# Ledger of designs, part 80: designed miniproteins, single chains, continued (3)

Each design is a single chain, and the fold is of that chain. pLDDT is the mean over its residues in the fold that is shown.

## One batch from the design tools (miniprotein)

Design m10944
Fold by ESMFold2-Fast:
Structure m10944 (fold): chain A 113 residues (1-113)
Amino acid sequence: MAAKEAELEAEVRRLSLQGVDAAMAGDEAKAEALFEEAIRKAEQIEDEVKRYVTLAEVYIARGAAYLILGDVAKAKEAYEKAIEYAQKALALDPDNARAKGLLAAAKANLAAL
């Protein structure tokens, strides 16, 4: 269980980085496909707090990717989803420092749009 979750977290991070790289190359379709796979893998994480934290991280990366591509509307939707997942993590673990940091980052990114 724990080893499988660590592998999922690593794969999600790798896919999110590849999604940002695809956006920097101007390949929106490839970026979207990579983020959709990252989200699908993150949803397989059984620990609910880790799942929500990982989903918040993916959506922050997806928002940044859409800004690189010039799609402010999709970036806004992605940051709003990141806020939602960070808040879900904090509802389960109010002292989670990573979830607090992700919530602050997503709110700052949304406010900067």
Scores: mean pLDDT 90

Design m10945
Fold by ESMFold2-Fast:
Structure m10945 (fold): chain A 77 residues (1-77)
Amino acid sequence: PAASPAAEAALAAARAALARAEQALKDGDTVSAINYAEQAVRAAEEALRLTGDPAAIAEAIAVGQRANEVRRQAEAA
């Protein structure tokens, strides 16, 4: 399995978007939390499409799951 610069960039984007989504949720900004969570899911899905590295696959899945949880919490608020 090979790590690619494109997969690494997508995973970094997913992590950054998730951090913004979590912060927006804490701040009570549910609209921004949903938007950033959706961005994190898309970036995690892109990383999964591009990577063959098992560690990167596991991280992308975890980021996507956390982002979906943030989106659900924001939608319920």
Scores: mean pLDDT 85

Design m10946
Fold by ESMFold2-Fast:
Structure m10946 (fold): chain A 92 residues (1-92)
Amino acid sequence: GEMVKKAAEELKEKLESEGFEVKVSIEGNTVTIELKSDDVLRLTGIALKAIGLGLDGYDVKVSIEGDTLTIEIKAETEEKLAEALRKLTESV
């Protein structure tokens, strides 16, 4: 809902300000974030932060294909999903 949408928009804005091309998709209780950059080390840095969320108990899937990083975050509640997105934003 609105909390997840706002958190996703804030994350997208921050990542774009860091020079990434960003696409965010929200489907039910799942948010998919796609980042494109020619700087693979920067993509790897973001990937490690997302993996850190997974270690903290969030349902996170991360994949890198070429110059594209895909992060999928799933949660049972909008509040938990928005929390995960805010933590990722604060980490970047």
Scores: mean pLDDT 86

Design m10948
Fold by ESMFold2-Fast:
Structure m10948 (fold): chain A 68 residues (1-68)
Amino acid sequence: PLDLEVEAGLYYIEAGLYRSIAARETDPEKRAEYLKQADELIKKGDELETQARQAMAAAGVDPAALRI
């Protein structure tokens, strides 16, 4: 379903922002916090992406048809 794919994409975008901030952060404690947030967001996105692919397959949608 599109909703899960969109939500996963938003988590990945947010994770990318945290990683970009962490790369520029000179305080090691703050850098570690941003990297931890990024890792949590990636994990959530991966879970939603897996659920979306499963639901699309169950609905008869071929994942290969979504080639970019």
Scores: mean pLDDT 76

Design m10949
Fold by ESMFold2-Fast:
Structure m10949 (fold): chain A 74 residues (1-74)
Amino acid sequence: SKEEAVKLAEEALEKLKPHMTEGEIKAFETMLEQAKTDERKAYGLLLALAMQALRVGNRDLARELLKAAEELAK
């Protein structure tokens, strides 16, 4: 569900924040607020966070985020 996707995105963002610039953090926080009311934006946020997880070498988090995006796209 969108609610589950948003919760996962919030958790993922907190895990990835130490690897982000201030500007990136603000951008993702804005996307997170938009994702709460727009399923399409929740989907885009999950994909963007998955790319960040891959960049920092967290393949397990990336896989979880991509699976959630696929579930949301049904």
Scores: mean pLDDT 86

Design m10950
Fold by ESMFold2-Fast:
Structure m10950 (fold): chain A 69 residues (1-69)
Amino acid sequence: MEEIEELMERVKELADRLAELGHPRLAASLYTAAMIAAIGLLFEGDYEGAKEFLEEAVEEMEELVRELE
């Protein structure tokens, strides 16, 4: 659970950074989509799937932040 919480917080940090870079709607869209998908997997009892999904989302969002800087 702690790892999921850390990943969710990292997604939020990256979304906040996207908003700071002038893309608040993109930030809101990506953050909302990631949280809905991860929470859905957790409700299904798929902890490993939720973790893998969030790790991938973090990597993709970090790449996007680098491209927009």
Scores: mean pLDDT 84

Design m10951
Fold by ESMFold2-Fast:
Structure m10951 (fold): chain A 81 residues (1-81)
Amino acid sequence: SPLAERLEKMAKKYEEKGDKANAYIYRAQSYLVKGDYEKALEYAKKALEIDPENRDAWLVLAEVYRKMGKEEEAEKYLEKA
């Protein structure tokens, strides 16, 4: 997927800048686009370990749960974002 490749490239750029939280967010989004929901959740949670108030991480978690058909879980994370 061209979008997933672009997101992976963004993750690498943020890693090079030392911004690990945003690097994890872009990785989570890349996995989400590829349909790898388990890895998308893992990387979004890693971003939250660095920055617990990271709204982008909560939005990624909400979107992953929505794609999995877990509407109740998706709503809980949207409330935090």
Scores: mean pLDDT 86

Design m10952
Fold by ESMFold2-Fast:
Structure m10952 (fold): chain A 67 residues (1-67)
Amino acid sequence: SAEEKKLILRLIALKLRKIGLEYDLELIKKYADLSDPAVQKKIEELEKEIKELEKEIEELEKKIEAM
């Protein structure tokens, strides 16, 4: 169905965004000065966004499985 296709495309977009944020987080942890408060804040913001995306992905996967 068109609705199923739309949900699958959204799921792909969310998963790609999560991968991108996880990669950004790994690069920051590897190369940035972890004693910098601005860096610490950026890490916390990225970790929070990743967790929110994980929840949205899980909910969307459950919706698709129920179709």
Scores: mean pLDDT 89

Design m10953
Fold by ESMFold2-Fast:
Structure m10953 (fold): chain A 81 residues (1-81)
Amino acid sequence: MEEAERHLALAEEALAAGDFRAALEHARRALRALAAEENPDEELIRRLLDVAQEVVARSEDEEIRLEAAMVAIGAAALLAV
């Protein structure tokens, strides 16, 4: 799953830089790529969930926090399958 892993790595880099909007954009792309897989990598899903939860915890922007919460819900749903 090169697409999901690439976007997740970019999301993690943006998060480390404090760029929550870029982190969220890449996290959403990673979620879409993982959701399209028949057997998504659980470690990648957990990393995506961690990124989304960190954005919710650290962002001062209500819109970014709400979108990140939706990504976290989507990632958690993939782990439940």
Scores: mean pLDDT 84

Design m10954
Fold by ESMFold2-Fast:
Structure m10954 (fold): chain A 92 residues (1-92)
Amino acid sequence: MEVKEEAEKIREEAQELAQRARKLKEEADKNPKLSSAATGYELAYRHAQRGAELAEKGAETGDKELVEKGKEYLEAARQNLDLAEQLKKQIE
């Protein structure tokens, strides 16, 4: 896969995750019992945004290191999203 193609896929995945995390954060903010989950969604959103930024720069410059850093941030975003969803499910 060309560096640009890989970077664009990472950017797309990161942007989709960021949009999802933002929406979940907005919903969690409406319920004080979900404060811990809301924090997790906020972290997922921030990491996903950073992943998208790094992937975009990687696509523009052909820098494989920036693409790899974008992947790392995307993975961190996924982990924070999963943790936030687990916290939400534990609240009854």
Scores: mean pLDDT 85

Design m10955
Fold by ESMFold2-Fast:
Structure m10955 (fold): chain A 102 residues (1-102)
Amino acid sequence: MGELLGRGDYEGAIAAYDARLAEDPTDSEAWLLRGVAYRLAGDYEGAIRYYDKALEADPTFSGAYYNRGLAYEGLGDHELAKKYYQKALELDPDDEDAREAL
C-alpha cells in the first residue's frame, strides 16, 4: 500500500513493533514491519537500518531484501535497489513484487 499514513499511525505502529521486539528481538517480521513504517513516513535511512536488523535475525528473509530495494529507490539509488530486488528473487523465485521491480 503506497498511501501515506498519518504521523500518529506510524508512531503507534512503531510502538507496537517495539513492544513485540522487547519480547522477541529475533522476530524478523517485526523488524521488517518497523522498517516499513519508517519507509512510509519517508525515513528511508531508518527503514534500511531496520531491514538490516530483520536480515540479522533471518538472512533468508526475501521480503526484507525487497523492502530494502524499495528504500534505496526512495533514496534515488536505482542500481542498488535493483541488486536487492535480484537478491529477493534469488531467495524466493515466486516473489512477483521483486520480479516486477526488475
Scores: mean pLDDT 79

Design m10956
Fold by ESMFold2-Fast:
Structure m10956 (fold): chain A 64 residues (1-64)
Amino acid sequence: GGGRAAAELYGSAEDAAAAGAAAKAGNGVQFTREGARAHLSGGYPGSGLHADRAGTAAAVAAKV
């Protein structure tokens, strides 16, 4: 569960998505290399923000 944590992580998915979209372009490969066998390939904030699922990004970030 991370719906609540999502609001704590960033005010809104839209704000986070805007920043993440720009960073995602360069961080995409970084996330892939970092987690070779990651089920959430690029599943950290960059990928979560792109998916518009703030809860997913917050859950991953809170777990880390």
Scores: mean pLDDT 43

Design m10957
Fold by ESMFold2-Fast:
Parts: sequence; structure tokens; C-alpha cells
Structure m10957 (fold): chain A 78 residues (1-78)
Amino acid sequence: LRARLEAGVAATVAQLGARVAAAVPDPEKVAEATARIEALMRELLEASLAGASGEKLGELQREINRILAEAEAAGKAA
């Protein structure tokens, strides 16, 4: 189970990283945003496996969405 969930996290991080790369021309900013998304996805996975509340899981999902929105906004400003 854990290996399949970790594979799912890796696939999601790759998809979200591609979205950041499409919005942001700076590879340093892409790497920074992707690393933060990966860390939060891993935290979400560990929290889920530990039986964390839906509220906690929702907070982590909102933080990931916030990072994506900030990266896309920065890309538009550049």
C-alpha cells in the first residue's frame, strides 16, 4: 500500500511541477515551488497514514493550492 501511495505522490508532484514550469520561466523558482509541493504532499501522505482528521488533510491540500497560485501569479508578474 505505502509504495503505491508514494508512487501516486510522485505522479502528482510531477503533474503539479509541470503546471508550475508552464507558468514560471525561471528554473530556480520552478525547483523551489516543486520542492515545497513535494514536501507538503509527503506530509499529507504521512498525516493520512497516521489517521489525521479531514480538517488537517484539508489544510495541507489548501497550502499546496496556495503555493501553486503564488507560483502562477509570480509567472504572470514576470
Scores: mean pLDDT 76

Design m10958
Fold by ESMFold2-Fast:
Structure m10958 (fold): chain A 80 residues (1-80)
Amino acid sequence: SEAAAWNNLGNVLKDLGRLDEAAEAYKQAIELKPDFAEAWNNLGNVLKDLGRLDEAAEAYKQALELKPDYVQARDELAAV
């Protein structure tokens, strides 16, 4: 899907250290698919790397609201 393509682009940009662009790619994935828990978790990770901890926490909370058993998002939220 187009949402999955944006999420994958975000992953590549994050790996390249292009964190602001990675965040925008994940936001685009969420715009297309608001229930995309993985994209919310990935957005949280990049926001955390940017030092935007309050925004990272909100993104992780959204991932957990969509998937309460999302262990990775739960563990990342506990670390913020």
Scores: mean pLDDT 90

Design m10959
Fold by ESMFold2-Fast:
Structure m10959 (fold): chain A 120 residues (1-120)
Amino acid sequence: SEKERREFKLFLFGSVVEIYARIKLNLLSEEDLQILEKLEPYREYIIKLAKEKLPKVYEKLIKLLKSEEKANRFVLLLVGRFLEYEGKDLENIEDIEEAIEKLSEFEEELLEALDLLETR
């Protein structure tokens, strides 16, 4: 529904802002660390897909964070938080692929959120 789409966009905006702040302040939560641990076996594949499906977001993250490692952690945390939001398994490759494809449909909204972080 329209309300569900707006709630999802709010989730994306809030996730972008919180993940960015936590990475910049080096304040990753226990939940963030668990996401990174569960996704570690798929890390290289997730980053490859993000570069292919979310190229503008990935480049913007490199510019804002000035670190490939921090940009990679941001991508993993965004994917992991989205999988948890959808009630999906973080250790299922098909769910990971579908999550990245879904996020690619919202690349413009993700870029708008990141642009607000640069200008404020």
Scores: mean pLDDT 88

Design m10960
Fold by ESMFold2-Fast:
Structure m10960 (fold): chain A 60 residues (1-60)
Amino acid sequence: SKRELVEKIAKERGLELSEEEIERIVELADGLAKAMNFEEADETHIRFAVMIHEEERRYA
């Protein structure tokens, strides 16, 4: 599950995420995969999405 992978990566990075943040990260990863002509988001897309979300949160 993409959600389980987001939660795993967040835990590895010491991030506590709400359900809304997890959903946002999944949507961002799907958008990245689609832009790169991938059928489905993989771990790389999810890791980039988590990093982008973490950076945006610092400047929000």
Scores: mean pLDDT 81

Design m10961
Fold by ESMFold2-Fast:
Structure m10961 (fold): chain A 74 residues (1-74)
Amino acid sequence: MSEELREELDDAARLLAAAMVLHIAKKTGNIELYEEALELFRKVAEESTHPDIRRQAEELAEEAKKYIEELKKK
């Protein structure tokens, strides 16, 4: 019980941390922060055993990648 709860909390915490990096990237327009958020989301998607968390991480990774592509056009 305790171990499984810890795993869920760790997955959720990583997803939230990555989302916060993406939020700051959107506010600052900093491409390096978008790239950091993308990497964090990819790690959550790869490591999480929870379908909902994996799907959210994948969707947010796609969003971050889209913003990186737009910024690199500059």
Scores: mean pLDDT 80

Design m10962
Fold by ESMFold2-Fast:
Structure m10962 (fold): chain A 71 residues (1-71)
Amino acid sequence: MARFEEAVARTREAVRQLVDLAAKASPEDARRGTQVAAESLAQAGKDTKSAEEGRAQAEAARKALEAKVAA
């Protein structure tokens, strides 16, 4: 199912970007990134069930961003 494979690839890319953002973002960038992360998680959840594993990693990245904002 080609569309399923495309959705999985998009989900992996989105998770990678969230993890990278969480690692490198300043507190100011983290505040902006938190909203983008929430939107990306919602989209990933709609695309495939295999997004569940990526969702866990993305949620961890979101918590890291929130911690930087709260610091």
Scores: mean pLDDT 65

Design m10963
Fold by ESMFold2-Fast:
Structure m10963 (fold): chain A 67 residues (1-67)
Amino acid sequence: MKKDEIIEKLRAEMRALGVPDEAVDNIAKALRDYAERHGLSDEEFKELAEQTLKAVRRYVEARRAAA
């Protein structure tokens, strides 16, 4: 899977969790910039995106429980 496909899937998943578009855009840009800076492969970028989504899910669930 190409990095562009990975990032678009991550954007869709974050939006489905109710993350604001501005935050989705900022996270996506930060991950893309990090991958370019560190020369990540498509597979390494996929793992980074999956770990990011897991962290976002935990944050959203914790915030909903606290509200």
Scores: mean pLDDT 81

Design m10964
Fold by ESMFold2-Fast:
Structure m10964 (fold): chain A 86 residues (1-86)
Amino acid sequence: MAERRQRLDEYGRRVAEETARAKAGEISKEDILKRLDELMAQATDPELQEDIRALKEYAKKVTTPDELAQAAAAVVGMEFALEERR
């Protein structure tokens, strides 16, 4: 599998892709909430579960593409955090 540097490059690329899609209206608030529910089901770490819960509360309140882009970036970060614990 890729080294940490390649994973950081992938993380940055996915953040850029997801934020661009959110700003273009290609990602909805419902999409973000669904991804967070999937992450919550996979997370066994209490700290990560708390982070996911906090982001779900934020995501429910987003109304602009820029806010949606921030939520999308945070979801990517949580996906990478889950993978790192493997």
Scores: mean pLDDT 76

Design m10965
Fold by ESMFold2-Fast:
Structure m10965 (fold): chain A 115 residues (1-115)
Amino acid sequence: EVQLQESGPSLVKEGGSLTLTCTASGSDSITAVHWYQQRPGQERLLLIFADGEVSVLVPDSLKGRFSASIDTSKQTAYLQMTSLKLEDSAVYYCAALTSNLTVVWGPGIRVTVSS
């Protein structure tokens, strides 16, 4: 069993940057993390996948602005976001793949980008 805790600044100015943190606790280790974005009234979209290193960013239009990593020694994943735009305001979720091949979802963190 794994529990995920998401943390980070929830308010940021347009053009600013922030880092969201997803920390795992429990008996199983995390091996990979997916970060999802859910804008108001829209479905969750996969943004980025990390399995120790950034391997996939989706969509490609986020290249240079978003990056992800996992520190396996700390069982902690990071989503780094730069040059934030008003349309980046959303709930961000981490979803971790565990060593027993189960997927565990974080509770989500609401990010608000203001002008």
Scores: mean pLDDT 77

Design m10966
Fold by ESMFold2-Fast:
Structure m10966 (fold): chain A 93 residues (1-93)
Amino acid sequence: SRREELYKRLVLAVVEGDLEAAKRVIAEILGKPVEEISDEEMAEVLREAHEALAAELAAIDAELQARAEALGEDTEEVDRLLLEERLARVRAL
């Protein structure tokens, strides 16, 4: 339960582009300071979080791809709107 909550917080921080917040959540998951986390440990925790939420994230991404197709060819504006929608969906997990 606590680990699942931290995984959701980590995914949200990554989707928001908040690398510093993501590092702090990884530090909580590993139980050690950010300065003591290797790049390999960071990558492994990110992989575990993604795998734990894989079904939910895949469903969100599928819905957002369908929405992107409906919004048309302005990829930068579409990416911005999809980021906002993805944040809302991830917060709802």
Scores: mean pLDDT 77

Design m10967
Fold by ESMFold2-Fast:
Structure m10967 (fold): chain A 90 residues (1-90)
Amino acid sequence: EIEKLLEEAEELIEKAKEAAKKGDKEELLKLLEELQKKIKELAELKKAPVSVYTAALLLVIGGIIDVEYTGDMERAIANAEAALDLIKES
């Protein structure tokens, strides 16, 4: 279950990178929202520390806000990658 969710989260990040490369803001936002759900599921299954889960959530939410209000897609992708790495290391 955890391994499958990790693969799905990694796939979402790759799709998000392609959306960002195309400048597809709507698709990127959708993918980041899906990633947020996968991170929550992973944190629950792994019993991740609250500090780690909170940091990962704030990174993804920050990325969503950046895309919506500034259009900074590169920072959103970097934040998404960092969020998944935090959950993987927990």
Scores: mean pLDDT 82

Design m10968
Fold by ESMFold2-Fast:
Structure m10968 (fold): chain A 90 residues (1-90)
Amino acid sequence: AAAWNNLGNALKNQGRLDEAEEAYRKALEIDPNFADAHNNLGNVLKDQGRLDEAAEEYEEAEKIRLASGDPNAADASVEAGLDDIKRALS
């Protein structure tokens, strides 16, 4: 899981968004509760203009973090991603 997420990060940094998406999706096939991979997939989908799909991935990342038992465990990057989508849809 982590190896695929790291590959996705490298591909995203190269602007290879479609390949980054595939790598993050592979990470999630191995570990569906990998919050970082959901957040990173959301970022790639947002960069592609796929705002509804990006929102679903950010919400899943948030849900996984909240399931840790800490309501303040929400990652600031997830909150920022959701705020950006909300603004883009306005």
Scores: mean pLDDT 74

Design m10969
Fold by ESMFold2-Fast:
Structure m10969 (fold): chain A 77 residues (1-77)
Amino acid sequence: MKKVEEGIAYLNKAAEALQAGDDEKASEYGEKAGDLFSEVDPKHAVSVLRQLAEAARRMGREEVAERLEKKAREIEK
């Protein structure tokens, strides 16, 4: 499951970027993880992106949360 493994790696990088305060990298890695997961299971991709967006919002990273929610809506197509 190469896409799932790659998606998990980017999801971990997004979480690390959020902890480091790197909003641009957090958004970029989160969006990349969403794209990779959506190739296998779009419903799972949406769930993961929304969970990450909620975490970002709890940390006060509103722009990151908005970008991740926008990506989730694009995948829900």
Scores: mean pLDDT 83

Design m10970
Fold by ESMFold2-Fast:
Structure m10970 (fold): chain A 61 residues (1-61)
Amino acid sequence: MSEKVARIVGHVLRAIGAWLEGNYEEALKHLREALKLAQEMGDSETVEWLEKRIKELEKEK
């Protein structure tokens, strides 16, 4: 198991927690960090998923 995978999961969980609290800026911050890590891993599926989630959250402004 890669340390980067664990960090991606951690950021996604923190983003969900922030979203449930209505803190969309914190949620976006954590999703963007997860996206950066997924891009470094070359995980195209996770990158696409995170980009869609970020775009959806940005519409909540």
Scores: mean pLDDT 79

Design m10971
Fold by ESMFold2-Fast:
Structure m10971 (fold): chain A 69 residues (1-69)
Amino acid sequence: SEELYEEAVKHLEAARAAIDAGNFPEAATHLRRADKLVEELIKRGDYEKAEELQKMLDEISRRGAAAAL
């Protein structure tokens, strides 16, 4: 599941860049993709990786919500 983790990290970084650029639809797409990858990791029992990604996802989502105001 290392590939799932790396894919999720790439989507989270892309979401962060999109938020910084003011592109909220693009950010939302990347966050949704990352969320699905976190679910896949949980199904596989990779809880530590899922928890780390969830923390990043929550932080980026809060940042995006604040920036969209």
Scores: mean pLDDT 85

Design m10972
Fold by ESMFold2-Fast:
Structure m10972 (fold): chain A 61 residues (1-61)
Amino acid sequence: LPPLEVTDPELAKEAKELEEEAKKLKEEADKTGDPKLVAEYVGLELRKIGIGVDDWLRREG
């Protein structure tokens, strides 16, 4: 899925912070092979998608 563009500056900041956290979790999951860390990484990726949807709805709604 392509990343959703976030135009709201507050949501963009939150999305950037989640991206950094997701990157760290992915690196730890790759090192440890822990399926719990993989699940947490996926959760953060889904939350980033949700932020993009919220930004889009604020612009269109």
Scores: mean pLDDT 74

Design m10973
Fold by ESMFold2-Fast:
Structure m10973 (fold): chain A 65 residues (1-65)
Amino acid sequence: MEKAEELTREGGKLLEKGKLEEALKKYEEALKLDPENKRALAGLSEVYKKMGDLEKAEEYRKKAL
């Protein structure tokens, strides 16, 4: 749980810097450790939205609820 939260925080920092591919990898790693991590799911939604993949963005947004 703590490791997944750490990866989620790292993903958020990368997302703030516009490093979308690196942020994506950190959020995916967090979900491998905690598949129901709502922050990681919300982070993936934001990454895909910024990448222009609106279908995946909506999919992860719904999972984050």
Scores: mean pLDDT 82

Design m10974
Fold by ESMFold2-Fast:
Structure m10974 (fold): chain A 90 residues (1-90)
Amino acid sequence: SMEEEIEKLKKELEKALKEGDYEKAIELIERIIELKEEKIKELLEKMKTDKSLPKEELLRIIGEILRYIGEILDLEKLKEELKKKLEEKE
């Protein structure tokens, strides 16, 4: 599943960060963001196409989308900090 792939990539990211491999960490962050964006797209299409979704399920999906957006923003911030470290030769 996409969620299992994201978890695998997160573990690889933790290892890259621990090893100081910031170039690999940036690549892993970009892949994780891509997968989270695809998940948001999937959830938005489900909301558009499934007219039978109950209110509780719609609220759950909205909550999941907002959670993924927050996670993407955090990952983008981390990516920019790692890019700065690469430029500063730390």
Scores: mean pLDDT 86

Design m10975
Fold by ESMFold2-Fast:
Structure m10975 (fold): chain A 70 residues (1-70)
Amino acid sequence: MRYTREEIMLLSEATLYFMKARLMARTNSPRSEIDKIIDELEELRKVASPEVKEEIDRIIEELRRMKEES
């Protein structure tokens, strides 16, 4: 679906947080660091459009799954 420029920028920030958390998980970072990234994503979600909220929710789900996998 076509995103607005503002939605693309917001989604890009969410993607950057996801990439950071993914790299941290690969380097045996503590779970508390992943929790901080999830908190940042939840704050970003509050100002997002409904479509971007769905994408952020998927990212949060993926990060929670990664936490459980060590």
Scores: mean pLDDT 73

Design m10976
Fold by ESMFold2-Fast:
Structure m10976 (fold): chain A 94 residues (1-94)
Amino acid sequence: SLIEEIRKAVLELIDALDKSPAMQTSEAARLAVTLSLLVISAEIDPENALEDFEGALKVAKELQELAEQRGDTEVSNKAKELIELIEKAIEKLK
């Protein structure tokens, strides 16, 4: 399912962040925690998931931009994959 793909992409992004020296900052950690909580919220309350996925999209884009600024291509690519999945979820909920 799409939500299972999103969950997997979040875990892959977190793994990439944990392995990246450039991304081991309080800023990246706060964005990663916020992203995880928004995705969990969307799963727990699917009737109100649109706002949570819109929030998750914004945070994922911020993580992608931060990774690009810091030269971390792996984290940037994982964030991009997650962004595409979240956009598909938003399209289905409109």
Scores: mean pLDDT 87

Design m10977
Fold by ESMFold2-Fast:
Structure m10977 (fold): chain A 63 residues (1-63)
Amino acid sequence: DIERELADIERHRKNLEEAQKKMEEAPPSEQVKYQALADYYQGLLDEEIARLRSLVEEKRRAA
């Protein structure tokens, strides 16, 4: 459902922001870890946005 996808996007966006903040505040030994985490959430967001676009088009065609 579109509403669920929007909620997931918002949650992962906040997780990405938190990971980026931790990377900024972290010592060099931890920065690679938080960079990887930020990259992971960015990938999830990209996929979720693509899925949301697909769901919107399906709903538009079905209407």
Scores: mean pLDDT 80

Design m10978
Fold by ESMFold2-Fast:
Structure m10978 (fold): chain A 75 residues (1-75)
Amino acid sequence: DINDVVSEFARKVAPYVRTDEQKAELTKMANALMNGDEEKAKEYIEKLASLIEDPEQAKKVLEEGKKAIEEIKKL
């Protein structure tokens, strides 16, 4: 279920999403995943990661986003 993939993704990245701007990009990413829009989901995850100052946390967010996109592609 797309909802399960989106919920798991949001849960895993939640500790790294702190600002209103980061939360807005996470919401856009979640909506893109729900709509099966892989291209928009990739754009929004890259934007979200760019807003995270810690490079290790940014890398974690990017990897979780890529994983969510690949899981959606199999549904």
Scores: mean pLDDT 85

